Designed miniproteins, single chains, continued (2). Designs and how they scored, part 44

Each design is a single chain, and the fold is of that chain. pLDDT is the mean over its residues in the fold that is shown.

## One batch from the design tools (miniprotein)

Design m5507
Fold by ESMFold2-Fast:
Structure m5507 (fold): chain A 85 residues (1-85)
Amino acid sequence: MLEEAIEALKEDPAFTDEQIEKFVERIKKMPEKERKAVLLAILAPYFGKRGELDKLREMAKEAGLDPETVEILLSIAEAAYKVAQ
């Protein structure tokens, strides 16, 4: 999850290597539940662009996110998929 989120941030030209390093340092200090939610929010458009919605859904369920949060993440991924096509 963290490794995939780092790849997603590196793919986004808006983020510098320094900003990604600061993000990784900060995320490691977060409680596990909050960390997983933030990482999945970053991964939602990343997996969406690739059409990997089922992978996102599986990761969100494994992270123990509530159904409403899972639906929001999938909606973000679907929007990213449509823009990427």
Scores: mean pLDDT 80

Design m5508
Fold by ESMFold2-Fast:
Structure m5508 (fold): chain A 69 residues (1-69)
Amino acid sequence: MTITQTKTVGNDTGVLTVETDSLNAIATAEGQGSSAVYVALEERDGKTVATAASDNKPHTLTLTVEVVE
């Protein structure tokens, strides 16, 4: 199952977070507009938490998390 979040980011840092009840997940992040994009996966309390962060240019930040079964 795939979960996607999208956010329009102004002249500041954008952050998106997705939490899944599975420990097997793949996260991808995309920033349209020449910003640096960072993605991290963490395990918290038996869940996978995916976080995407982007730098301070106007752009669209998208975080996609695919649960691997």
Scores: mean pLDDT 74

Design m5509
Fold by ESMFold2-Fast:
Structure m5509 (fold): chain A 95 residues (1-95)
Amino acid sequence: AAAWLAASDAADDLLQKVIENDEEEKSFTVEVDGVTASASKKKLPDGKYIYSYSVTAEGGLTVSRSIDTSTPEGKKEFEYWKKRQKEIEEYRKKL
């Protein structure tokens, strides 16, 4: 649905804001047409971050993802996400 896609875009924007924030712990939440998007970060003892985001539809269906940058898998996922966001931003600038 259009509302779910808009909330997913909002979750990506919130995750970018969380990453750009200078605090060790930060969270943001927005609602888009009855769908709630959230993103957060938490600093680990080793200085690396866990990033989390969720999209929750009216009726309680939730999709959530956590990216632990202290793991090789999480680091690769985070680097892939950053590359995708840059590509989307460059695409939007051409429109």
Scores: mean pLDDT 77

Design m5510
Fold by ESMFold2-Fast:
Structure m5510 (fold): chain A 86 residues (1-86)
Amino acid sequence: PMPADLGGKGTGEQIAEGARRGALEGGAPEEGAERAYEAALAGAKAGGNENISLGMGQAGALATEAGGPAAGRGAGAGAGRGAGPA
């Protein structure tokens, strides 16, 4: 398992930022995008594919609730890009 530095500010913050931007692009309000950001960040900090996936799923659900299905899809896609398309 990786230390917090990989699931923390670097990678975790990128995943969360991606989720936030994707949610906004999908039409979520700032508040919904902020919740998506926090959910994705929490999942990334927990570490592991399952925990990161859970966090991204929560981010997508929160974005969908706030901005509809497009916002949820955007949040999920953005979080995935932040997780490293590399």
Scores: mean pLDDT 63

Design m5511
Fold by ESMFold2-Fast:
Structure m5511 (fold): chain A 73 residues (1-73)
Amino acid sequence: SDEEIKRLVEKIIELLKEGNRDLAMLAASTLLVAAENEGREDIAKKLREMLDAISAGDYETAIKLAQELLDEL
């Protein structure tokens, strides 16, 4: 459900704020696979952008993208 996705995205934001890159990456990639399998391309696109930002060490952009995703749900 969108509410479950919101909770997971909120957890990703928390992990990024803690500097826990590895768990944030794992959580975001797991959610991406689920979104792709469910045909949720709106969510999948945003998660790919977030993963790119996390990989680049740009946590500010990753958090902003996560907040934008929460606003869309």
Scores: mean pLDDT 85

Design m5512
Fold by ESMFold2-Fast:
Structure m5512 (fold): chain A 65 residues (1-65)
Amino acid sequence: SRAEAILASLKEGFDLGLAAVKTEEQKEQLRRAMEAALEHIRKKYPELTEQFEAYVEAKKAELDA
């Protein structure tokens, strides 16, 4: 579906962002960008919320390591 394609594109973009971050400021900006994307998914594609929330939680844990 179009919604699933959007989710896949968002995950790809954030995966690239995580590979590129080097500073605490960049990590904080990425955390905020992921939170904003999650809120957008909750509003527009609620059926994808659990899947994307699990992704965001895993990536935040990776940033905090």
Scores: mean pLDDT 83

Design m5513
Fold by ESMFold2-Fast:
Structure m5513 (fold): chain A 101 residues (1-101)
Amino acid sequence: MEKELEEIKKRAEEIVEELRKKAEENKEKILPNGKTIEEYMKQIEEEVKKGEELVKKGEIEEAEVLVGEAAALALLVGAPEELRKEIRELQEKVQKIVEEK
């Protein structure tokens, strides 16, 4: 558990940093729902952060849902492949912890 929690923290921090950068670069672009890419990037960032906190609290199933939503949103907003890969890897790490419980 401790090693997995450290990996999840590191991955979440990397994802959050990239999301902040992309939010700044794309703040003026609007998607079909009327929300800007910046707003979606902020939502993804919040879901990744909350997912990490839920894992720390032992709420692993709730964390899996939030990280899954973040991955889906990253696809919808056309986030860079590297960022989408990092979110998917975080999702897989959370899922493995759920399977071990």
Scores: mean pLDDT 72

Design m5514
Fold by ESMFold2-Fast:
Structure m5514 (fold): chain A 94 residues (1-94)
Amino acid sequence: IEKLIEEVLKKLVELGEITEEQAKILKKALLEAYANTDDPAERAAFLAWAEGLPKMLENKEKLHPLSVKSMSNEEIKKEIEKALEEQKEDNARA
């Protein structure tokens, strides 16, 4: 999962969606979110979301509900945690 998150964030930086500094903050937040769940369904939803990001980046339709460009690092981390929790719940839905 750590390598997958790193590759996804690297692609976001390459596309200009986030800065390298923001990518470091997001990596830490995403790893903490993953580490805080042992539920197989939530873990599977998180992996599906993370694996889906490269395809979403290719389509450039909607990547994230966050407007990360003008947010502080703490605000970005907090919003990412909220968005990930909501996405895990939605994606785990059969």
Scores: mean pLDDT 57

Design m5515
Fold by ESMFold2-Fast:
Structure m5515 (fold): chain A 70 residues (1-70)
Amino acid sequence: MEEVKELIRKAMDALAEGRYDEAARLFEQAAEKSEDPDIQKALRLGAKAVREGNRDIAMLIAATLLASLE
C-alpha cells in the first residue's frame, strides 16, 4: 500500500516536471505493485493517458487514487 502511494506521488512529480516517459513508467510500476485489480486498471489507464498526451487526465487519475488510498 505505502509503496503504491509513493510511486503515485513520484508519477505526479514526474508529470509536473514534464518527465512524461518516467511518469508513464511510474504509473505502470504502481499498477504492478498494487494488489487491487481496480486500482491496477486505473493506474494503467493513467500510464496510457500520459502516453496519449492527456496529462491532465493522468494527473486527475493519480490524485483521485491517492486520495482514495488515504
Scores: mean pLDDT 84

Design m5516
Fold by ESMFold2-Fast:
Structure m5516 (fold): chain A 77 residues (1-77)
Amino acid sequence: MIDEEEVNEGIGRIALGVMKTVADTALKNKSPSSELQKLGDEILEMARRLREKGIGSEEIVREMEELARRLREEAAK
């Protein structure tokens, strides 16, 4: 329903925003590759938990997974 969808979207957006801020801060601070890899793994776990709880849209969870992949790719350079 619209009311439940709106609440779930809001919660998912907040979670994504927090993860985005954490990732951006790590990249700005030139965190070592090992820390970037670990952060990527932690964000992937968060995405899995959100999917399991049914929080946020599939797109929000997928964007979080994409953020984690980017961090891991940056760590591999």
Scores: mean pLDDT 75

Design m5517
Fold by ESMFold2-Fast:
Structure m5517 (fold): chain A 86 residues (1-86)
Amino acid sequence: SAEEAIAKAVKEIMDKLNVGDEVPGFVALLLIAEAFEKVAGVPREVAIRAARAAGLDPDKRYTKEEILEIARRAARLLRAAGLLPA
């Protein structure tokens, strides 16, 4: 599914960057935006808006698991809005 493709891409990016168990929200936004752009061609500004709508606060800290759940939620929101091409 599109949700799992995005979650897999986010996990791969986090693994490559060797991020710790807790990630600042603003970094999580950028990681999610990168995944959406590379996997589905979604513009960064659209992906960032979707992640924020999915509950991501740039001033909070998140676990990797929470980031993956937010990414899946953002993908569902973009699909519902007709903005995810997959």
Scores: mean pLDDT 85

Design m5518
Fold by ESMFold2-Fast:
Structure m5518 (fold): chain A 105 residues (1-105)
Amino acid sequence: DPVEELLAEVKETLERLSELSQRVFLSTLLFLVLEGLGNDNDPEVLAAVQALTTGMQKGYVTDEQLRDFLAVAVRRLGVETVRRIIREAEERAREVERKLKELQK
């Protein structure tokens, strides 16, 4: 199941990131998926986005919230696009963390 494979990849990425970088990763992932979807804001998309944002606000995201979000993203954008988005989100999360550490001097 490509959604389960992507979920495993996202979970591995989150485990390797600090709390700050996890927030940057998840918000970047959300942003890039929404950009890819354009103006496709049907109830299924809105529900998956709401589940992910609720988890982020609580300081933890459940497997179910991530799976639902990734399932919608895969259905709308395709597996290869979502995999690329995940990689870009990881790169941005690591870059933001580095820049913030420099700013603290």
Scores: mean pLDDT 82

Design m5519
Fold by ESMFold2-Fast:
Structure m5519 (fold): chain A 85 residues (1-85)
Amino acid sequence: MERRRQIEAEATGGMDVMLLSSMSIGLEKYDKKGSQKMLEVAGEVQRIVDEGARNPEKAEEYAEKGRELARKAVKEGKEEEEKLK
C-alpha cells in the first residue's frame, strides 16, 4: 500500500516535469531565455522527486512542495505566453 502512494507521487512529479519540458519546447522559438528557465525549474522538480523517492517518509512533504513549485512555474509560463499575444 505505501509503495502505491510512492509510485503516485513519482508519477505526479514526472508529469509536472514533462509539462514544464513541453512548455520549454513551445517557448524555444519565441523566448530562448524563458525556455531555459522552464528547463531549470523542471530540473529542480526532478531533484525533489528523486529526494522523495529516496526518503519515503518525506514523500508526502515532497509531493506538496513539488506540486506547488511546478504549479507556480506553469502559471508564470502561461502569463509570459499571454504577454506575447
Scores: mean pLDDT 64

Design m5520
Fold by ESMFold2-Fast:
Structure m5520 (fold): chain A 85 residues (1-85)
Amino acid sequence: MEYTKENLEKFVENYEKNKELREETMKKLKEAGVPEALLKTQELVDKAIEELKKAAKLWDSDPALAKEHLKRAEELLEEAYNVGD
């Protein structure tokens, strides 16, 4: 999938639209005694989304810096995938 400003903004918007559902899900999981690894994974994903927001914001004004934020998001998603190993 090609990373464009529009696709990044749409992805972030869809993630934010599910924020209330995610907060309710995490609340229920905490009540059920969810493993720390799952909470850490969610924290890393949230950080990746913030980096994607920065990339989208800088897309037109500073493409090089936008690319650096995109790479940070990819690194955070990779860390999230490896949590609990």
Scores: mean pLDDT 75

Design m5521
Fold by ESMFold2-Fast:
Structure m5521 (fold): chain A 81 residues (1-81)
Amino acid sequence: LSEEEKELIKKKAKELVEEELSKVSEKKEEKLKKIEEMLEALDRMEEEFYPSATEEQRERLKVFVETIRKILEEEKEKLLK
């Protein structure tokens, strides 16, 4: 996986999180609930996809999922302050 591909995946991951979080109200409780739902969806996606994925596909998915988890954890941290 090239550095350019990794950066593109990270950019898409950030855009996806921003889009999904923009769909919920600015209320702390609603945002926390959405973050929890997204984290659970990532866990399910990994469990379903990893067993049948090629090594390259697993590398791509890992970058994507890890990027989203990092952003979601950062957003959760901001809401808890």
Scores: mean pLDDT 80

Design m5522
Fold by ESMFold2-Fast:
Structure m5522 (fold): chain A 79 residues (1-79)
Amino acid sequence: SVLDELGKYIAAGRWDAALALIEAHRAELEAQPEEVRRLLEVAKQRLADAPTNPPLGQSAEEAQAGAARVVAALEALLA
């Protein structure tokens, strides 16, 4: 499902893939606010962890910027 794939992208630090999936499925995600809130908490945790535990192949700065963009996109779905 879109939710499962989005969760996997966030867990793997695939920020651009996560953002593309959010944009492609915006209406479907807006219809599922509880699931979006759950994914938002996961993304916020990844953002908090980014300075000390960035995904493999990413700098702390890249991980923080990427995670912050995903957090903002998920928050926008709930506004």
Scores: mean pLDDT 85

Design m5523
Fold by ESMFold2-Fast:
Structure m5523 (fold): chain A 94 residues (1-94)
Amino acid sequence: SRVEELAALLREYAERQGYDTVTDEEIEALARRLAALGVSPEQLRGALELIDQGVISPEKLSEQTGLSLESARLLVEFHEEQAVRVLEAAVLSV
């Protein structure tokens, strides 16, 4: 299903970024929301690559990938939340 394909891409992205505290439930919830908004695996792949390159503007992600602004905002919020968790985990690991 599209949800399973999007979840697999998000999981792979999280692993590459070192987002060790993200849960499968959170990934599946985001994948379901993105699928409901009509996001394709190709669009998600492109958006994640742009975020890796430092494109964190939902407007620019929307323009470059064809994602809705709502979808782009969800991906930026996910990236920012996970980045904060990685920093918090690093501080608490001492």
Scores: mean pLDDT 82

Design m5524
Fold by ESMFold2-Fast:
Structure m5524 (fold): chain A 64 residues (1-64)
Amino acid sequence: MDKELKEGLEKAKKIAEDVLQRALDAGRMTQEQADRQLDLARGQLEHAATTYGVLSPKNEKRKA
């Protein structure tokens, strides 16, 4: 269901952020690597969600 997929996307973003923060705290990666991986993960998740029709494309400003 699209609603559950959308919620899954948000949860996945939070999990990625938490995992990367834990890895940074544990000294398993650098701050630069963590920031880059977080940006990539968020971008990939949003791109996949948009491609599969879960998210509206952000190609146009929302109309008031």
Scores: mean pLDDT 68

Design m5525
Fold by ESMFold2-Fast:
Order: structure tokens, then sequence, then C-alpha cells
Structure m5525 (fold): chain A 75 residues (1-75)
């Protein structure tokens, strides 16, 4: 599960695993690519405002891996 990978990666990188799980769940609930993009933008904004950019970056990396896309380094 991409959620489990995102949580583990966030924890290993020093992020908040519970917040990473919430970000991943927001993306998972979206049904269309447009909804996924909107959920990702919203969750990323919340993560930045809350100071959990590490957790969010790991969720995005795990989602890319599940989609079979190359993983880029976190900003």
Amino acid sequence: SGIDEAVAAAEAAGGDPEKARKYAELMRQASTPEEVARAALHAGKVAAEGGDTIGWSQVMAAAAREAGLPVTPAA
C-alpha cells in the first residue's frame, strides 16, 4: 500500500507519520486526475502551513512510485 510506504518514508525522513497518512488518504479518496491534483495542492498547502513539508514530500514520492513514475528528490 502506498499509504504504508509514505508513512514509513516520512518517519524515516523526520516527518510526522500521522500527517503523512492523512495526506495520502486525501489523495486516495479522489476519483479523477483533476480531483487528485486538487487534493494534492490542498494537502501540500496545509503541510507547508503546518511545517510538515517532509511528510508531504514523502507522500508524493510514494504516489509516484505506485504509478510507475520516476521518483524525484524532495525540494
Scores: mean pLDDT 70

Design m5526
Fold by ESMFold2-Fast:
Structure m5526 (fold): chain A 98 residues (1-98)
Amino acid sequence: MALNDEEIKEVEEEAKKLYKEAKSVEEIEEELKKLAEENSSKAIYAAQQLVLLMNPNASDEELAQAAAYGYKIAGEPMTKEEEELAEKFLEWLEEYLK
């Protein structure tokens, strides 16, 4: 589901705020859930933008892991492979914040 240019900018600003202010995984999850309530694609894109802020050299695989995590937070149906990617992202995020 494509975001328009205004939605993209809004999500990028929210991801920057999370990067600067979030102290725990729970704070990130709450904000991503709020974005998901508006549009699941916002949560997915925010998770990918957040990983790029934490690691500017993030690989396509790491971005896929972030996207899967956004899918999980949004409550979207997931494959076993997507669930595994989301779990890998969560483990990485927990390590980064601790």
Scores: mean pLDDT 82

Design m5527
Fold by ESMFold2-Fast:
Structure m5527 (fold): chain A 88 residues (1-88)
Amino acid sequence: LEEELKKLEEEYKKLKEEFEKLVASNNPPRVLIQRAEELLESAEYHLKQAREALEKGDEKEAKRYLEITKKNLEELRKVIEEMKKAGE
């Protein structure tokens, strides 16, 4: 679980950096920017909850929050792909 948490934290960081680059260079529609921001905020919150649960030894709660995070990051990847296609 700790290794999975670190993996999802690294994926979150990479997707956030890709999102920021797309906003700076590709001028994507505001609705996609807002959706990506909502997903980033949700993923950050659930990653924090997963970390706190692991520190308390609550592996069941940690696993639950990691599953939610994984879903948020999967949706974020879809939004980022839409942002890449936007403008053509």
Scores: mean pLDDT 83

Design m5528
Fold by ESMFold2-Fast:
Structure m5528 (fold): chain A 75 residues (1-75)
Amino acid sequence: SAYDETARGAGEAARAGDVGAKLMAIQASKVYGGTPREGADGAAASAADAMGNAFRQSPVKGIEAGRKAEEAARA
């Protein structure tokens, strides 16, 4: 289902250190006025799909990209 795909993609992005997916979920919640889950369906789903596609192409590359994003955020 779309919910399962979104949750799975977001989980993979979180494991890769992708703070962007989390930020998009928070922003979607504020913009749409729903709960983080409800508001995140549009923005977070797009981010999760992109991350999921990266993992489908190359799990190693997906993880490496997430690690670099995490480093930049922590710097």
Scores: mean pLDDT 50

Design m5529
Fold by ESMFold2-Fast:
Structure m5529 (fold): chain A 90 residues (1-90)
Amino acid sequence: MARLDLELKITVSKTEDGYKAVAEIHMTLTWPDGSVESGTALLEAEGKDAEEAVQAVLDELAAAIAEAKATDPALADAEVTVVSLEISYE
């Protein structure tokens, strides 16, 4: 079983029509053989308020993880853990 550990840094900023959340995702993937891979991804979503924007980007992350598990057989049974979540408001 592979293990995927996620560190999330979400920045929320006000826009003309509401709020935008930008998530910087630091990913550590540990394979069953003990090998480790690391990566970074950026996701962006909008909402009517700061809470909605944060929820929208988290929903987008969940969808991306589900798609990755559906696409890669090696990740189908991977254990996904959010090990840290930091939210900053601008």
Scores: mean pLDDT 83

Design m5530
Fold by ESMFold2-Fast:
Structure m5530 (fold): chain A 61 residues (1-61)
Amino acid sequence: MSPEEFRESLLALVEQMRAAGVPAAVILAMLDHEAALARKAGDEESAAVVEEVRREVERQL
């Protein structure tokens, strides 16, 4: 999966979770955890994508 495809799939997942009533704080915590795991694994590209999605979600609450 390309970084753009990964980013779009993450954004779609976040929107689905929000539509299902998952609290924003839970979504942000999951994204923080995923970014930390990607960084620990040396996957800077995936970490950057997750951090960008997290930033977009945070701007909305």
Scores: mean pLDDT 80

Design m5531
Fold by ESMFold2-Fast:
Structure m5531 (fold): chain A 58 residues (1-58)
Amino acid sequence: GSMEIDHLLRKAEEYRQEAQRLLQQQPDNPEAQLQASVLEGVGDLLRGVASLLEKRLS
């Protein structure tokens, strides 16, 4: 339902914010850079799923 879509969008934003915090705290750490890239990718995927569900449930 709409609560699931809201949850996915909130989760995606949380991952984006976590990625930014990680890069801010450890800018010269290649492991942190890799982890941030993964978090951004997961966030983008969740937004894609939310968009698909929104079209299907409306």
Scores: mean pLDDT 83

Design m5532
Fold by ESMFold2-Fast:
Structure m5532 (fold): chain A 79 residues (1-79)
Amino acid sequence: MAKIEINFDKDGDKVKVTVTNKTTGEVKEGVFSSGEEALAFAAEFLQSVGGEQEVTVTLTDTETGESASFTETVNPQPV
C-alpha cells in the first residue's frame, strides 16, 4: 500500500498543493486559483499511483492560521 501525503495551503484566492508519494519519494506541486482545481490535481496524482493508498491530507488556511489533517484509505478507479 502506497503512503501519500497531500498538503493544501490556502492563501487568499490561491491554493498551493504539494502531493508526496512517501513510498517512492515522488513529489508534485501546483498553485491553483480554486480549491476545485487543487483537488483535481491531487486526484489525478492519486489516479497515476493507482491501487490502494493511505492518504494523509493537511489543509492550512494561511490567512487564519487554521489547519486540519486526516488520514484515509483510498482505492482510486480509472475513468
Scores: mean pLDDT 78

Design m5533
Fold by ESMFold2-Fast:
Structure m5533 (fold): chain A 65 residues (1-65)
Amino acid sequence: MTDEEALEKAIEAARKALEQPGSTLENVITAAVLAYTEAVGPGKTVSAQLAREVIEKAKEIYEKK
């Protein structure tokens, strides 16, 4: 439920970051991770494991574009 919604928000953020002029892979990944963290909600920090999953999704989006 929340995890799937958070992932969708991260993907949307990644695509929006990609539209920015001069955006880098780092910017796209950062935007996705930040959106995922906020969507998951307060009281829990995104672990490196979860961040890695989001990073992989963002990287695929950036690569395919």
Scores: mean pLDDT 71

Design m5534
Fold by ESMFold2-Fast:
Structure m5534 (fold): chain A 79 residues (1-79)
Amino acid sequence: SKLEKLDETRQALLEAGFPGEVIAYVLKELEKSELTPEQLQAVIEEAKRLYREGKIDPVEATKFVNELNKEIAEYKKKK
């Protein structure tokens, strides 16, 4: 279900340490545009892995989500 996928994405973002505002924004855009969560999940999984290994800082992890937010928003508006 789409709702279950969104919830899983929320959990992944929380565990990776993303700010609540960023999480809320990403989830809203995903729900509205129905862009596949798989694309977002791939980036989150990699960021989370690097986070656990101590190789990525919060700023880098946030950049991944911000980049996705931009792409989702642009795709929704222009396409």
Scores: mean pLDDT 58

Design m5535
Fold by ESMFold2-Fast:
Structure m5535 (fold): chain A 112 residues (1-112)
Amino acid sequence: SARALADRLVELMRNNELTAEQLLEALGALIDAGALEVALITIRDILSLLPTTDLSEEEKRELLRAIAEAVARIAERLGVPRALELAERALESEIPEMMSLIAQALGELERA
């Protein structure tokens, strides 16, 4: 189920075991299933845990790229061009600009 998948991603993140590949695949599955609200909540939960993890800066960057790609897909499905633009810019950026752009994109999606 969508909720069980989301819970598993958050648990992997808490354990410093979540890979960008796992995150991208699982968020993609949620988006394809139309579970957009669950995907957005999961993204916010993972972002909130990022400062508490023992992950390297490169691993954090890869997770943020997976998040930006998922946010772009959600923005396209919801028809929010500003969120899509911000997410696409995040994919071409480095930390901390990626985090700022993702937060702005999520804010645009909250208004939709």
Scores: mean pLDDT 86

Design m5536
Fold by ESMFold2-Fast:
Structure m5536 (fold): chain A 90 residues (1-90)
Amino acid sequence: SIEESIKEEKEKLKLAIERLKDNKNKVDQLIREALKAILEGKVEEAKKLVEELRKLGEYKRAASLLVLMQILLNENSEEIEELILELSKK
């Protein structure tokens, strides 16, 4: 079910946060903070952290976080919809 898939993804995010906690790299710190914001349902905070990753040139990581936001937070922003369309192109 969709609910079970969401629970599985949340558990994966918790593991990713734990793996990144000892990393001193600024990019990995931003990713950890964004994953925490997504898990906590803080949509606006997560969007700001994703934008900081884009400013650092981390486009693929930013894109992946936007997809996670749509899946886990049901965030139907135009930006996330456009990203999903781009990711569906082969």
Scores: mean pLDDT 72

Design m5537
Fold by ESMFold2-Fast:
Order: structure tokens, then sequence, then C-alpha cells
Structure m5537 (fold): chain A 57 residues (1-57)
């Protein structure tokens, strides 16, 4: 699916493990602040915002 492709690209572009990607997604689903997630994982804010929008549909 498009979501699976976006997840794979996000993981690859940000050099994340599967576990880190899963934690980011769970934090986004819980409604945690995207800036705090970006800081915690060392990921660009724009990238986290993009992933959140795809998850919302």
Amino acid sequence: SLLDIVKEIFKKENNLSDEQLEEIIERLKKGEDVEEIAKKFGVPLRAVEGLRKVLEK
C-alpha cells in the first residue's frame, strides 16, 4: 500500500531501525507533538509531519 511505501522511505531516509519506526508511529497515533518526536529520534520535523499526514489519510 502507499502507507507501506511511505514507511519504508521514511525509515531509509532517516537511517532508522524497524523498532524506531514503530515507536515513532505509535507516538504519532497517541497524538504526541511532532516537534518532540522529531527531537527524540533526531529526525527532521518536516519528515515527521509528512508521515503524520499520511497516517491521518
Scores: mean pLDDT 83

Design m5538
Fold by ESMFold2-Fast:
Structure m5538 (fold): chain A 95 residues (1-95)
Amino acid sequence: MVKISNVSVEANEKEAIFKAEVEKEGEGNIMLKLKNKKSDEIKAIKFGGNGEHELIIKDVKKSDSGKYILEAYKFENGKWELGDSAEIDLKVEPE
């Protein structure tokens, strides 16, 4: 199984940085996918293993504020299987 923990987000005038700790049991790589919950638009994808990961949305605007879904997939038997997901709110400060 793969598990997401310690999810956080910070935004500045240029970027929103989503951080998550991911723990995987057994073999296989991890894929992290960050989606906007309302639009279902994929904003970032990252591949890796256990540990802390960062997913970055560049050129962030106030309109990008809202709920996001971080999904953690494990590669198993030739395919990516969804193991865990976490919802997080992004707040971008007005200019």
Scores: mean pLDDT 80

Design m5539
Fold by ESMFold2-Fast:
Structure m5539 (fold): chain A 74 residues (1-74)
Amino acid sequence: MVKVAIRVTAPPEAIPAIEAAAKELGLDYRRTSPDEVVAGGVLTREQAERAKAAFDELAARYPGVTVEIEEKEL
């Protein structure tokens, strides 16, 4: 099991897409400001890799999106 913590900074217009991705991945998520979302959870390694790939894809698709991911093995 892996504990994943994700912080995303994005234009307000991109926030709904980021929240939708977190929800689809089964992550706990919260909008911390108009341009920031934090998400995380305890995942299998496969789910953690999928989450990282999904947020990297969002950062590639939307200009101004920055993703920070922390991972801790349990």
Scores: mean pLDDT 83

Design m5540
Fold by ESMFold2-Fast:
Structure m5540 (fold): chain A 96 residues (1-96)
Amino acid sequence: SFRVEVALRIIDELREKGLITDEQAEVLRRLVEAQATQDAAAAEATLTPAIEQELLAALKPYVEELKEKAKDPEFRKKLEEIQARITADLQAAAAA
């Protein structure tokens, strides 16, 4: 689905830009895939404040490191930029 595709691309780009580790990216991918099976809207929550709650519930072993990254204003700013760009790109592709 479009929303799952957005979430997965954002995770890949966060990893490529060094904003998250390979391990964190893998856990996020598994979270998106698991939630996509049970909740089709899961992908929309991936990079909003709501994702922090879902991440904290599912990623307890990595919670401290992800909490620190999520609190960083620079990380959040970059996250929002990436989300906006990928969403716009995928919307443009869907409209073409």
Scores: mean pLDDT 61

Design m5541
Fold by ESMFold2-Fast:
Structure m5541 (fold): chain A 97 residues (1-97)
Amino acid sequence: SEGDEHFQLGLEALRNEDYESAIEHFDKAIELYKDNPEKQARSLIYRALAHLKMGDLDSARADLDKALEETEKIKDDITRGVLLIAIAVLRLALERS
């Protein structure tokens, strides 16, 4: 899907430390994943990481808040748990920034 394509391009941009490009791709993935809480949460978490790497702490916090909201909609306990851990780790990084 177009959403999956943008998500993968966002991950590649993160690996290359192209944080602005990563944010643009995750913006598109989040928009395309509106009806998929898991994929939207994952995209928000990675966009939060990109914002954190750029020092945009308020944008990172907003994305993590929305990622938490989407994660709470996930019925699978393991998937929800893994994403909650990722959100907690990034929130800890925000406090140390």
Scores: mean pLDDT 91

